Designed miniproteins, single chains, continued (5). Designs and how they scored, part 80

Each design is a single chain, and the fold is of that chain. pLDDT is the mean over its residues in the fold that is shown.

## One batch from the design tools (miniprotein)

Design m18767
Fold by ESMFold2-Fast:
Structure m18767 (fold): chain A 93 residues (1-93)
Amino acid sequence: DALAAAIAAFRAAVDRVIAATPGLSEAQRAAVRRAAEELIRVITSNDPELRARADEALEVLVGELRKLGVPEEEIAALRAAFDALRAAAEAAR
């Protein structure tokens, strides 16, 4: 329950990032969504080596979002949603 809710909240934060950034191409929107789904896959993985790379993957995504002109408040909300997702994934173990 908590994990499913955290995944939904993280996806909602990704949708807000996309909605807050007018002028993103379809390819850029698809790339952001693909990176977000990879973060969900990594952090919910049963492989501790994959999970250890989650913070690096998040920082790569955040760096790309900043280059695309995403507002810092939406990036902060995305980080908060990811932290909640990580906590829910750890508790589900």
Scores: mean pLDDT 85

Design m18768
Fold by ESMFold2-Fast:
Structure m18768 (fold): chain A 82 residues (1-82)
Amino acid sequence: ITLTFSTSTINMAGSSMTRLTIRGDMSLDQGQSVGDTIMQTSPNVSGVDVRTIDGLTIITIYGTGMSSDDMINLARQAIQSA
């Protein structure tokens, strides 16, 4: 499976929020399973959005108080367990 990871940080109301976007050659159901695993694994994840565009599944993850590396490692572990 080919996966692309991109991260950005947004500062809102004195809180730092990190956004991780994963694009993958996977089904929507697989992407939703990965998203659910991420939400269950970390209390610092505030939300996950899953959608498909042109046969690619896009997972967007929002975390507070997490580094980009922490979010990428969490996502990789969730994908391996899905």
Scores: mean pLDDT 74

Design m18769
Fold by ESMFold2-Fast:
Structure m18769 (fold): chain A 58 residues (1-58)
Amino acid sequence: MSDTEIANEELVKVMKEKGLDTPFDAYKAWLEEKGIEDTEETPSEAHDKVVELVKKES
């Protein structure tokens, strides 16, 4: 996985640990913890994948 990609399981962990209700908020928190700069690919590509994975798992 690239530095701007997050696995479904990792995202869910961030949501639980940070007490966040949305995968997007958890994704932003994860990026800040990794020290990753916000990029064009980060919100559009990764967010779309995250939303799809969370929806399928739910």
Scores: mean pLDDT 61

Design m18770
Fold by ESMFold2-Fast:
Structure m18770 (fold): chain A 97 residues (1-97)
Amino acid sequence: MEVYGGALVGGTITVSALEPLAPGERQPATVTIEDATVVGERTVRLPTFTATTDAVAQVEPDVWALTVDLEQPGRRVTVALTVRDGAVTDARAVVEE
């Protein structure tokens, strides 16, 4: 299996409302990614998809780190997002194929 990473470029990323977490708490989040492309060692266009994740951590006040997985035939994509003040400020992906 080949593994490569890159930044998510273009498209639209929507994350459900996030609430402040106490230490050790988790919350579900729904993430929709539309028309995004992973740009790194390779360029990979992602399909439009919606996923729910429990991998949500509050790293600072009003800052959350989330991961979502997209499984496709022969490929797994893990997307890592940073949300600040209700807006997605960083988006990266790891592709395994």
Scores: mean pLDDT 78

Design m18771
Fold by ESMFold2-Fast:
Structure m18771 (fold): chain A 92 residues (1-92)
Amino acid sequence: MGLEIDKETEEKMEEVAKEYQEEIEKEPDFKKQLEIAREGIKKIAEVLSEEQRRKLLAMVEEGLKKAKEKGADEELIEMGEEIIEHLRKLLE
């Protein structure tokens, strides 16, 4: 199961994801990596349809649940909550 994405949206998502992934790979600080990932996910969310945003929301909620279960850093939890809030606002 993947996101049902039109070619133009797919190309925009891939470009954003690639750019932010390269920045993450260059950043040795985990906290800063999370901040870059958060901004990238928010940018991807803005180019998605409402249905695709709902799927992304479910993925982030699952990731946040697993992070909390493992006792992840407060920064990771905060990032997940901000992404969830941003996605919910876009679905209004």
Scores: mean pLDDT 73

Design m18772
Fold by ESMFold2-Fast:
Parts: C-alpha cells; structure tokens; sequence
Structure m18772 (fold): chain A 80 residues (1-80)
C-alpha cells in the first residue's frame, strides 16, 4: 500500500532526525510526532494529519516546523 510505504518512510525520517537532534524541546516534539506515526494506520491517516497540524501550530522551532510541514505535505500528497 502506498499509504503504508509513506508511513514507514516518515517514521524512518523522524528516527534519523532524532539521532542528530541535540535540542531537548525539538527532541520532545519529534518524539511526539514519532509516537503519532507509530499508531498510524491506513484507516486513521487523516486523523494523524490533523494531530500533526496541531503539533505544528504549537511548535516554535523553525527546523522542527519544517520537518512537521514536510510530513504533512507528504501524507496529503499520498492521499490525493
């Protein structure tokens, strides 16, 4: 499934971002995004996008905002 492949690619990207990120607040935001992705299924991906948008709305770090925005855009593209 294209959606399942997208979810796995996003999880891998978040795990890689966590390996290099040293800022505790950014790490926490990335961990929250990863936790949402771990619970993601093809059936709930639209709800996942809304939860990621809420994280983005609260996030103040520009690099973390860029990562979250890219994830949202990628998931929306796969669903279109």
Amino acid sequence: SEIKEALEAIKKSLEQALEVEKNPETREALKQALELMEKATEENVKELIEKLRELLKKEKNPLTREVLSSIIDFLEEVLS
Scores: mean pLDDT 79

Design m18773
Fold by ESMFold2-Fast:
Structure m18773 (fold): chain A 86 residues (1-86)
Amino acid sequence: SDLVAALRAARAAVEAGDGEAFRAELERLAALVAEYATREFGVDPEEARAAAEAQAEALLRAFEAGRRDAVIATLEANAAAAEAAL
């Protein structure tokens, strides 16, 4: 699953402390989450994109604030949910 792979890549970037890699993976993840929500749940594409981008921004801010364990826990929960849904 592209979504699960992107969530794992984002987690790896956080564990490495690589903010630039994390930002790039969050941009990819936001696009995949928006596409998935639109395709599988019929969410409006603009609404899905806005929500995914807002969540990605919140995760990036948490990482920059040093809340890396909380970010990792969120990415792990999202990966488990994505694996169960796919």
Scores: mean pLDDT 82

Design m18774
Fold by ESMFold2-Fast:
Formats: sequence, C-alpha cells, structure tokens
Structure m18774 (fold): chain A 74 residues (1-74)
Amino acid sequence: MMSLADALLALVRGLADAPDEELLEAIKRALRHLARRVGFERTLEIAREVIARLTDPRLREALERAVEEVEAEQ
C-alpha cells in the first residue's frame, strides 16, 4: 500500500520542472489537503520524512518553505 509520504514525494518530484511560485503553491495546497485529512502534526511528520528523502536542493527548499507558510496559517 502506498504511504502518504510516498504520495507526497511523488507529487513534489513530479513538479520539479514547474516555476518556483507554482511549485510552492502546489505543495502548499497538498499540505493543506493532508492537514485537513490527518491533522497538522501528522502532516509535519510526513513532510519531514519527504524532506529527508529529497536529493534536489530546490525541491527540498520549496517543501521546507511550504511547511513554514502552512504552519503560519494554523
């Protein structure tokens, strides 16, 4: 069964060619969706796992920034 971390990782990697602003907004949308379904604490655990598995600095930085911005919405 595909984990939520695997799904988020696939989504972020699939957006590698997107412009920076679109990449950030798409990740923020995915994180807000996760937070509504599993809660924000669980979403942070999932995001942390994905950040650790990302080798592309640009994608890792975008996900870290998206987490920070979504956390500020709480």
Scores: mean pLDDT 84

Design m18775
Fold by ESMFold2-Fast:
Structure m18775 (fold): chain A 78 residues (1-78)
Amino acid sequence: AVAARRAALARLAAAGRALGALPQPSEEIKTLAGEIERAFRALMRALGAGDEEAAQRAWRELDTLVARLQAAIAEQRA
């Protein structure tokens, strides 16, 4: 569980770096980045509060958004 979550957080960090290196990101990518930022803040708040259920819900949303962002970045770079 911990290893899987750390791997997914590493993917989020990698996606953030790829986004930062991407000149002129599309409006779709910008929208996804904003949604990810909000979802990540919700996850961090839940983790800080020790709310496992809220953290799990926020984590699922974040994981889905990160996958969409990675796909959108790959598509724009192709």
Scores: mean pLDDT 76

Design m18776
Fold by ESMFold2-Fast:
Structure m18776 (fold): chain A 97 residues (1-97)
Amino acid sequence: SMSKKQQLVDLLVKALEDPKVAVESVGASMRAMGDGLEEGLSGEEIKKRAVEAFIESVSKYEPKIKELASQLSEQQVKDAITEALQRVVEKKKKELA
């Protein structure tokens, strides 16, 4: 499971290096969160829908992401997304400096 989590992080980082993929996937996650808030869902359910929307969006560009995510726990997928976004932001900051 840890090895699969690392593979998921690496694939997410590579896909999210494309600004279009990053904007579309973050946007999909934000829309899912907004919809969940309007429906009065719990914070746990809102986070789950946001993660699912993010994975579905990125998987349009790299289908292996959805396959790996399906084999991991919800928490492992959330951790992988967080780590990947942090790595992409750090890389972009270094490119702009």
Scores: mean pLDDT 86

Design m18777
Fold by ESMFold2-Fast:
Structure m18777 (fold): chain A 81 residues (1-81)
Amino acid sequence: EKEKIVKEAIKKFKEAVETGDVEKDEEARKLFSLLDKEGQEKVAKEVAPFISKTYNVPEKEAFEGLLKAIEAARKKREAEE
């Protein structure tokens, strides 16, 4: 059950990174939000190499950047309210 959501999120994020497709990015983010912290880290680890190759950044920075950007976006939305 959780593993299926992890696989789908990874697939959608990879497609979004490769194509720049906003709909696939939105689908991936929705699936990602259904996961607990462990599942989210698992998705980020699989997606980080694709981001690293696309933007020429180290995989560790891509992984940390992805997690930090998601948390920053959450905090920004709460602060706007």
Scores: mean pLDDT 69

Design m18778
Fold by ESMFold2-Fast:
Structure m18778 (fold): chain A 64 residues (1-64)
Amino acid sequence: SPARRRELEERTQRILESARKALDEWQAENGVKVPVGNLSPEAVQRVMSAMEQTERELAEEAAG
């Protein structure tokens, strides 16, 4: 349905915002600033973990 499509778009945006926040926090913690695309494996792992956690939280919000 159109409503479901909008919900998925909103979820995608929140997940992407979580990824950006995780990257910003990792860069601040490590005292570095790198362009997107030059991410270390450690930075990628942090971002992926944040995205997965946000998806889980969004699923719980939808269920509650």
Scores: mean pLDDT 77

Design m18779
Fold by ESMFold2-Fast:
Structure m18779 (fold): chain A 100 residues (1-100)
Amino acid sequence: MDEEVVERLLKLARSEETKEMIRALYEASKSVTEDSTLRDLGELLAKAMKTPASAAEALERAQLLLLEDVAKRVGREVTEEERAAIREAARADRQFVLTE
């Protein structure tokens, strides 16, 4: 994950909750073993910096990529139910709850 991109996203966030979610996503990305997932996360975060409105979409997509990487590492596929749960959380609260 690009630390410069994370710093710029933190400057766009107004609430402490959103800043904590961005920090948590960055910390989670450090444990990702798949290089393509880290690259895709960096690209999504860079895109989010273009407009504040795109930040929520980029965070949703980044969390889905992290879930897919975790599932791949434990030898399973991401279920449609898991994807739906992340999208519902994003839509309901406009915040990402990072999975354990």
Scores: mean pLDDT 57

Design m18780
Fold by ESMFold2-Fast:
Structure m18780 (fold): chain A 59 residues (1-59)
Amino acid sequence: SDEERREKIYEIASKEGLSPWQIDSLVKSADNIDELIKMLRQMGMKPESLEEIRKILEG
């Protein structure tokens, strides 16, 4: 479900030091998956974490 995907994304990003409000803001601001991944990369997230988030959003 969309709720379960959101929870997983928040869990992954939170482990990288992002706050829930930062994650929420980025998710709402991104027009597409590629833009969201780019923004998360700029926040310093690891490539492995970015790949997990991409798979969640594309699956």
Scores: mean pLDDT 80

Design m18781
Fold by ESMFold2-Fast:
Structure m18781 (fold): chain A 64 residues (1-64)
Amino acid sequence: MDAAEAAARAAEAARAMREALRQGDSVKTHEYGQLAGRATRAAVASGDAEAAARAIEASRSAGG
């Protein structure tokens, strides 16, 4: 997964997590939260600082 793809997946997972949280689905909230975390780590591991920052921001918006 390239850096831009990882950042996009983190944003999508964070958005899905917020929707699951709104629906009261704790299982889906946890699953999407883990997916967002994995995508954020992939973006960071890519060495692309811009993509990493975007992924981190998206994950933080969902989790806190």
Scores: mean pLDDT 76

Design m18782
Fold by ESMFold2-Fast:
Structure m18782 (fold): chain A 103 residues (1-103)
Amino acid sequence: SNLEKLLEAIKNVDEEAFKKYFEALLKEKPLTLEELEQIINTLIDVFLSKKPTEEQKKEFEKLIDELVEIVLPNIPRGSTEIPEELIPKVKEILLEMIKLNQK
């Protein structure tokens, strides 16, 4: 699946593959909260595996906080899908997380 390929791109810290498979995933169907959680958890796992500095941890935590702040208040009650209008900002933050994993 495009999600599996996206998660593999994250594990490999491959920014170009991430962009490719993220766009492919979005073309198939709306991004779900569950899929976003899998993406974030994979990014966190990679980040922690790199033994980040305290400065890098604070930068990563700031990106997570920004993502939570824009997503959670804007999901309609009873919806499991990320609103399309939020996708560009979600993508931007996820790419910043990948770049941080590149050191």
Scores: mean pLDDT 86

Design m18783
Fold by ESMFold2-Fast:
Structure m18783 (fold): chain A 92 residues (1-92)
Amino acid sequence: SIEELARRFVEAVREGRLEEAFEIAVEIIKSGKVEEFLEALDKLKVTDPKVRAFVAAVELYLRGFTPEDISEVIGGEYAELARELGEYLARN
């Protein structure tokens, strides 16, 4: 379910299981369930800065930003991870 994928995504990001988090993001995008996934994440009321940075990176990718631009917009300690996510999404 989308709610299960949203919970798995949050836990994967929090625990540093980046490959799993990236794979979930690709699955959601390819399934065309992005809006439902974002709604599920919003309902979880996520306050973790790392998870919020990853969600923002996915939204920027969907708006057509390059991995480099995503990294610059996110900035700070999550800039490089956001760039890597953007590159993964672009490749898959």
Scores: mean pLDDT 84

Design m18784
Fold by ESMFold2-Fast:
Structure m18784 (fold): chain A 64 residues (1-64)
Amino acid sequence: GSSDERDLTDDIINNWVPTSKPGDKFVVTKSSGTGYEINVTLRERLESKGWKRVEGDPTTFVKE
């Protein structure tokens, strides 16, 4: 469970996030395997790359 979700998170951070542009959005979803159980790790990595949580939406991040 959690290890597979972490591997998917690493793929997103290493392969997808570097292609992102300011204003791009990322939604953390359970259906994609990037579920809420890894939210803290994904959140910290996204915030370290200049992403911020959308106010009022705990699952959506926007690149600044």
Scores: mean pLDDT 62

Design m18785
Fold by ESMFold2-Fast:
Structure m18785 (fold): chain A 65 residues (1-65)
Amino acid sequence: GKEYVEKAKEAAARGDRAAALAYLGKAASSGPNSVEGGPEAGKAVQAARDGDGNTAVAYAEKAAA
């Protein structure tokens, strides 16, 4: 769970939106503990669960900053 959130933040930080979305999708499937990366990371995972990939990547980028 936590590993996917960290990888999503790293991918977002380097501008790799496809990798960030893939990791956020895996984090969303891992359960509640995957959101322990902070409030913005939690919003990114929740947006991915809702199927809003653009919002998910935007929150992951904010979490990485």
Scores: mean pLDDT 72

Design m18786
Fold by ESMFold2-Fast:
Structure m18786 (fold): chain A 82 residues (1-82)
Amino acid sequence: GKLTEEQKKAIAEALGLDYSKLSEEEILEKMREAVKEFEEFLELEKKGASVEELRKKLDEMKKKGFVKIAEDLLKALDMEES
């Protein structure tokens, strides 16, 4: 397949999903959803959004279940902006 078992596990963990209960197609669909959220975050950054606006978008992503990705982005933002 397109994804290794390790990659599927990593994606599922990043999204807070149980990969053992999901098909590859379901995991890819959730990954596409996460990519869309990430692209929306990058568009805000590209438009010169404030750190406060970026943090608000990350909080929204956490509420949608993309907690690990949002936390990783928050850490990156804090390292770059500190």
Scores: mean pLDDT 72

Design m18787
Fold by ESMFold2-Fast:
Structure m18787 (fold): chain A 79 residues (1-79)
Amino acid sequence: SREELLDAALEVIGERAKRGEPVTYEQLRAEVEKRTGKTLSDAEFGELVRELLDSGRIRLVGIKDGQAVFEPADEAALE
């Protein structure tokens, strides 16, 4: 389900953040696919990332080799 994909993405980003490791767009996609057992199209994964950004649950921290890099949003989405 879409909620399963959202939860998997947040778990990946959160676990990496605890290790001081930001996640790239392609790394996030690969880990979500691995954890859920689903293969995502570019459109499906793009919509998933858009929903996480629009809801303020993750933030864009930079671009590495043309790929967006993500972290969890700051506490209470203040920044």
Scores: mean pLDDT 78

Design m18788
Fold by ESMFold2-Fast:
Structure m18788 (fold): chain A 93 residues (1-93)
Amino acid sequence: LAEFIERAAEISEEEVEELLERVVAEAEARIAAEKDPEVKALLTELVEEALKIPDPFAALAALQSILAAGSDRQKAVAAMVAGILAAEAGLWE
C-alpha cells in the first residue's frame, strides 16, 4: 500500500491526460445518449466548463463528479463545484 501510494504520487501529467481523454469520451457518449434536451444542454455546458480548467487533475475531478451525478441537474452542478474546489484547495491550500 505505501509503495503504491509513493508510485501514485509519481503519476505523470501524461497519464492524467490519458485518463482525462477516456473520461471525456465517456462524457460525450453520455451526452449523445441523453434524450432530454435540457439535460443534454446542461451536461454539455458542465463538460465544457470542466475542460476549461487548466489543471488536468481538477478537470478530471470535475468530469468524474458530473458523470457520477448523472441526469440529476442540482447534484451535477453541486458535484462539479465541489470537485473543482477540492482540487483547487489541494493545489494552493
Scores: mean pLDDT 64

Design m18789
Fold by ESMFold2-Fast:
Structure m18789 (fold): chain A 69 residues (1-69)
Amino acid sequence: SNEARLAALEEVLARYGLPAPGPALEALVKQGRYDEAAELLYRIFEPLVGPERAREIAEEARRALLAQE
């Protein structure tokens, strides 16, 4: 469900000390556009945490979104 996917994404972000996903990211998740959601996360967090950590966050988020049915 979209609720379970958004909760999983929020949990990933919380582990990195980051805020809950905003409306643009929520819209991509609700549309099933998980690769684009991960790319948006990378773009948002790269300037805040650096490219290496932003990639880790994006990869964990993508895996969490894909693991939900």
Scores: mean pLDDT 80

Design m18790
Fold by ESMFold2-Fast:
Structure m18790 (fold): chain A 96 residues (1-96)
Amino acid sequence: MTEEERRREAEEAIEGAIKSLEDAKNYVKQGNKREAGIKLIAAMINASAAIFYEPELREKVEEAMKLAFRAGDALDQGNYEEAIKLLEEAIKVLRE
């Protein structure tokens, strides 16, 4: 795999993580906790792939995933407003 191919794979993985977090946020707004949880897992998988292809992204991706993990805890506690806020912050971190 070339350096350019690794960067492309990492960029696609970051975009996948962002999309999954946006989908999770929309499911939280709908009160669909199950689908929100599935999208959070998908975001974590994409985040892990991004770090695998571009280890330099680790600090940024780990920060975003800590926020996503806290969003999952808030969702489990029924704190949907907090979950949405944490998901928005995670998306913001990944876009920087």
Scores: mean pLDDT 87

Design m18791
Fold by ESMFold2-Fast:
Structure m18791 (fold): chain A 78 residues (1-78)
Amino acid sequence: EEELEKFAKRLLERAEELAERARKLIEEGGDEFELQELRGLIELILAVLKVLLKKFPTPALEEAVEKIEELIEELDAL
């Protein structure tokens, strides 16, 4: 399913960008509110992908969910 694969990749890319920004904020000792906002957006993307995965179980959606869960775990470990 090409459309779902494209959406999964786009959402994963956005989550990766948000996670990179969050990592920089943690490393620089930046704004806690901005960090919470970035983390909330990543969690929202994950929630959307999980809903889609339940309705349309595809490898692309499964991979995107797994990778975003790993990103959240990495951020929590910092």
Scores: mean pLDDT 82

Design m18792
Fold by ESMFold2-Fast:
Structure m18792 (fold): chain A 95 residues (1-95)
Amino acid sequence: VEELLKELEEALKKLKEEAEKRGLGQTVSTGARYVADALRRGDAARALAELEGLAQFFKDDPEMYEQAKRVLELVRELVERGAAEEAARVFEKAA
């Protein structure tokens, strides 16, 4: 779990940095807040749906799409391991 949380932190940092270069930093920050709120309330399905929506938003930007999909995959694994609250904290820091 600790290694997955570090990977999530790094992936979110990269996603935010690339989004800021595109003038989309607020879009990613807003998305991170919605994901954190969903994870905190135990709504993993909503959190994953928000991340899938973010990936689809970037479908025509390979670099952004890859980073968004990496974040989605890491959150899915963390939820499966019962670490949704810890994942929420990472997203709260990113927002």
Scores: mean pLDDT 81

Design m18793
Fold by ESMFold2-Fast:
Structure m18793 (fold): chain A 57 residues (1-57)
Amino acid sequence: MSVAEVLAKELGLDPEKSEVKIVGMTDTSVTLEITENGKTEKVTVPLSELERLSRES
């Protein structure tokens, strides 16, 4: 599963107009930097949440 794609959908981002970059990763979480329309936002997602989302897909 693509963590960037899942988070983009959860945040309601337009993949054509947004850039997603992995800026941090630990054993338990991933931090993404999302840039859209000149605005940058950082989102941290626990790996347990990603596992849960993949099971519901």
Scores: mean pLDDT 68

Design m18794
Fold by ESMFold2-Fast:
Structure m18794 (fold): chain A 79 residues (1-79)
Amino acid sequence: MAREEALREGREEAIEAIRAAIPEYQAKGIVDPTLPLRIVEALAEEYLAKAAEAEAAGDLEEAERYRARAEGARLALYA
């Protein structure tokens, strides 16, 4: 199911982005409790922008996939 796969992909990418950023911020001595939220919001905005582009191109299936990826990325904050 395309939506469920896209949700999983978005969530996994968000989790990986958070995991990659934490060691870098720790090495720089930066303590930012909002970092996971900001990473997820940036990723979700990127996917929503791609969804808008796909919709403008008439690719409604791809637009729905990108919207699902954005939703999945936000779900990473609740896992």
Scores: mean pLDDT 76

Design m18795
Fold by ESMFold2-Fast:
Structure m18795 (fold): chain A 101 residues (1-101)
Amino acid sequence: NDLGQQYYNLGNDYYRQGNYDLAIRYYRLSIRLSTDPNLRARSLHNLGLAYYRLGNYGLSAGSFRQSNLLVPSPQSLRNLSLSYRRMGLLDESQRLLDLAR
């Protein structure tokens, strides 16, 4: 999906600049306009990274969970674990690390 890919790339550009608010905006547009589960999973994963950078650990965790549901990934499980740790969900964090091995 060309538009979904373009918005994903714009999200990445803003993320690299440290503009996490604009990165979130463009990752959300990528997710909404893409029907490709691989692109949607990548956009959801990077959306989770951007929320994590802003300290929004609940939305970060939600984004990583959705990414892993579309395309299972040890990286998404590890990053979800980091979000859960920041939320004080230490047992859940450890179980996710065990799944990511």
Scores: mean pLDDT 91

Design m18796
Fold by ESMFold2-Fast:
Parts: sequence; structure tokens; C-alpha cells
Structure m18796 (fold): chain A 78 residues (1-78)
Amino acid sequence: SEAAKQKILELLNAPASNEEERFERYEEALVIIGVELKKSVLSLSDEEIREYLESLGLSEETINEFLKYFKKYREKRK
């Protein structure tokens, strides 16, 4: 949905005072991405996330930072 896309852009482009705050925003964005792609968060691939975020016009830098977060997210859930 358009509202979901706008929320993801807000979360990923918002300035964060620290890494914990940024990761909280990234986790919220990850949940929204899962809903939009109709998959559970843990079943999402890096390529699916990259393609989706590229479709929103996000920069390569922002996408790469988010994917680094997603790798850490998966590692903590094992």
C-alpha cells in the first residue's frame, strides 16, 4: 500500500541518535516489508528486500545498511 511505502521511507531515512534507535526503526520497517511481500520476516531473502527497497527509490547506501541489520537480526534469532 502507499501508506506502507511512505512509512518505510520515513523509518529508513529518519536520523537516529544511536544504533539502538536506528535498529528499532529498521525492525519496524522489516515487519512492514514482510506484510507487503506477504512473507514471514525470517523467510525474506536479501534479494527480495533489495529489489523492494530499490523500487521505492532508496539509495544503495541505505539499502546496504538495512541488509547488514537484517543479517544481524537473523543471527540473533538462531
Scores: mean pLDDT 81

Design m18797
Fold by ESMFold2-Fast:
Structure m18797 (fold): chain A 79 residues (1-79)
Amino acid sequence: MVEELKEEALKREPSLPEEAALALALMRAMVERGELREETLREIAEYVARSEPLPAEQALSLEERAERLAGLIRHAREL
């Protein structure tokens, strides 16, 4: 279940840390089950994207981080 979703997430983004991949799999599963609304998760994603410090290795802007997370939420819903 969640572990299978984690495997799928790692196949799409193999550079993801195991903890991050698991968190993404859980969020996707909750959206898919209707337990977490896309709007709520998008608001959380925007809030998280505003947190400091920025990951130096990714060097993503606040807007890019928020959009990436929102895109992942939309993709989870389309699954």
Scores: mean pLDDT 53

Design m18798
Fold by ESMFold2-Fast:
Structure m18798 (fold): chain A 91 residues (1-91)
Amino acid sequence: SPAERQQIMRELVLLEASATTLRMLLLQYIKQGIKPEEAQKLLEEVDRLSAEIQALIDRLKAGQVSVTEAQQRLRELEARVKELEQRVKAL
């Protein structure tokens, strides 16, 4: 439904904001010399994740993905953001 698509889109936008926050923190850690090699590796993972979030947003806008598939992909992306947040906190 349009309401379900709009809810998924809202949740994807919030997820993108979380990924952006992680990117900013990792860039700060690299600049400060805090585990720069590990922080750089995590930054590369955040960038890949951000690209996948944007690709899902684009596919959802273009009608190229079902609501059910978009919900499944959203759950997978949410889990990956949570894992990255935990790894960043462990730095």
Scores: mean pLDDT 89

Design m18799
Fold by ESMFold2-Fast:
Structure m18799 (fold): chain A 84 residues (1-84)
Amino acid sequence: MEEAKKLYEQGLKEFKAGNLDKAKKLYQESIKLIKEELGEEAFSNPLYDETLKALEEVLKKQGKIKEAINLSVDEALELMKRVL
């Protein structure tokens, strides 16, 4: 679990620095490692819960821009593919 904790701490530093994409990747890697080491007990681990909440916060901040762009592109593609 030391590696997962280090990834979480690195993610926090990147998040504070405004590097949201790097923070997201580090949090995802930490979550993956926790699941691989603890399996089903990962869901009861405090580090898993804290890392998941941190990832959600990053996604919310990223989603306000990138998710809106993706939804706009998907909506435009669907409109172009629809037969009247």
Scores: mean pLDDT 70

Design m18800
Fold by ESMFold2-Fast:
Structure m18800 (fold): chain A 91 residues (1-91)
Amino acid sequence: SEIEEKIEKVEKALGQKLPEEHREFLKKLLEAAPKEISLKALLVIAHYLVTAYPDRVPSPEELLEEEDVLKSRLTKEDYEIIKEALEKLLE
Protein backbone atom coordinates (compact mmCIF):
# COMPACT_ATOMS: atom_id res chain seq x y z
CA SER A 1 0.00 0.00 0.00
CA GLU A 2 1.03 3.65 -0.39
CA ILE A 3 0.96 4.02 3.41
CA GLU A 4 3.33 1.05 3.90
CA GLU A 5 5.65 2.42 1.19
CA LYS A 6 5.80 5.83 2.95
CA ILE A 7 6.69 4.15 6.27
CA GLU A 8 9.45 2.11 4.55
CA LYS A 9 10.88 5.34 3.07
CA VAL A 10 10.85 6.91 6.56
CA GLU A 11 12.70 3.88 8.02
CA LYS A 12 15.28 4.09 5.21
CA ALA A 13 15.79 7.84 5.82
CA LEU A 14 16.18 7.27 9.60
CA GLY A 15 18.55 4.32 8.99
CA GLN A 16 16.52 2.14 11.38
CA LYS A 17 13.40 -0.02 11.61
CA LEU A 18 10.59 1.56 13.62
CA PRO A 19 9.04 -0.36 16.54
CA GLU A 20 5.82 -2.05 15.34
CA GLU A 21 3.71 0.10 17.73
CA HIS A 22 5.18 3.28 16.14
CA ARG A 23 4.50 1.90 12.63
CA GLU A 24 0.85 1.20 13.55
CA PHE A 25 0.48 4.69 15.06
CA LEU A 26 1.87 6.31 11.89
CA LYS A 27 -0.51 4.20 9.74
CA LYS A 28 -3.48 5.42 11.83
CA LEU A 29 -2.24 9.01 11.58
CA LEU A 30 -1.92 8.77 7.76
CA GLU A 31 -5.43 7.23 7.49
CA ALA A 32 -6.95 9.94 9.75
CA ALA A 33 -5.28 12.87 7.95
CA PRO A 34 -7.63 15.21 5.99
CA LYS A 35 -4.83 15.82 3.43
CA GLU A 36 -1.67 13.96 2.43
CA ILE A 37 1.04 14.09 5.10
CA SER A 38 4.34 14.87 3.34
CA LEU A 39 7.22 12.39 3.65
CA LYS A 40 9.24 15.17 5.35
CA ALA A 41 6.52 15.76 7.99
CA LEU A 42 6.12 12.00 8.55
CA LEU A 43 9.91 11.70 9.01
CA VAL A 44 9.82 14.49 11.66
CA ILE A 45 7.02 12.72 13.58
CA ALA A 46 8.68 9.27 13.31
CA HIS A 47 12.02 10.67 14.54
CA TYR A 48 10.25 12.46 17.42
CA LEU A 49 8.49 9.23 18.46
CA VAL A 50 11.71 7.14 18.55
CA THR A 51 13.62 9.84 20.50
CA ALA A 52 10.89 11.02 22.96
CA TYR A 53 8.93 7.73 23.27
CA PRO A 54 11.39 4.86 22.62
CA ASP A 55 9.48 2.35 24.82
CA ARG A 56 5.83 3.24 24.13
CA VAL A 57 3.38 5.07 21.86
CA PRO A 58 2.09 8.48 23.05
CA SER A 59 -1.66 9.12 22.97
CA PRO A 60 -2.98 11.62 20.40
CA GLU A 61 -3.78 13.92 23.36
CA GLU A 62 -0.14 13.80 24.57
CA LEU A 63 1.12 14.78 21.09
CA LEU A 64 -1.42 17.64 20.89
CA GLU A 65 -0.01 18.92 24.23
CA GLU A 66 3.48 18.98 22.58
CA GLU A 67 2.31 21.67 20.11
CA ASP A 68 5.30 24.00 20.68
CA VAL A 69 7.87 21.25 19.97
CA LEU A 70 6.05 19.99 16.86
CA LYS A 71 5.48 23.52 15.49
CA SER A 72 9.23 24.22 15.85
CA ARG A 73 10.03 21.19 13.62
CA LEU A 74 7.20 21.30 11.05
CA THR A 75 5.91 23.88 8.59
CA LYS A 76 2.65 25.56 9.63
CA GLU A 77 0.78 23.68 6.88
CA ASP A 78 2.23 20.26 7.86
CA TYR A 79 1.49 20.88 11.55
CA GLU A 80 -2.15 21.80 10.77
CA ILE A 81 -2.62 18.52 8.82
CA ILE A 82 -1.06 16.47 11.66
CA LYS A 83 -3.10 18.33 14.30
CA GLU A 84 -6.36 17.58 12.45
CA ALA A 85 -5.34 13.89 12.10
CA LEU A 86 -4.59 13.68 15.85
CA GLU A 87 -7.92 15.35 16.71
CA LYS A 88 -9.77 12.85 14.45
CA LEU A 89 -8.10 9.95 16.33
CA LEU A 90 -9.68 11.32 19.55
CA GLU A 91 -13.22 11.14 18.04
Scores: mean pLDDT 85

Design m18801
Fold by ESMFold2-Fast:
Structure m18801 (fold): chain A 62 residues (1-62)
Amino acid sequence: SSREILEKEREYGRKLVEEGKARLGPSGREDQPIPEPSEVTREIAEKLREIGDEVEEELKKR
């Protein structure tokens, strides 16, 4: 049933939050957790942002 599927999704989402792999959004919906990026993933994201900024600056000069 739809209720059983939703309950399993909430339980899985809660487990991800407990393991530090996800967090609850502003709505607090356990069936829709937001993935928590690792520190390594955050560093990669920051590097990609810096590259994006450099490309943007180069495009403004052309």
Scores: mean pLDDT 68

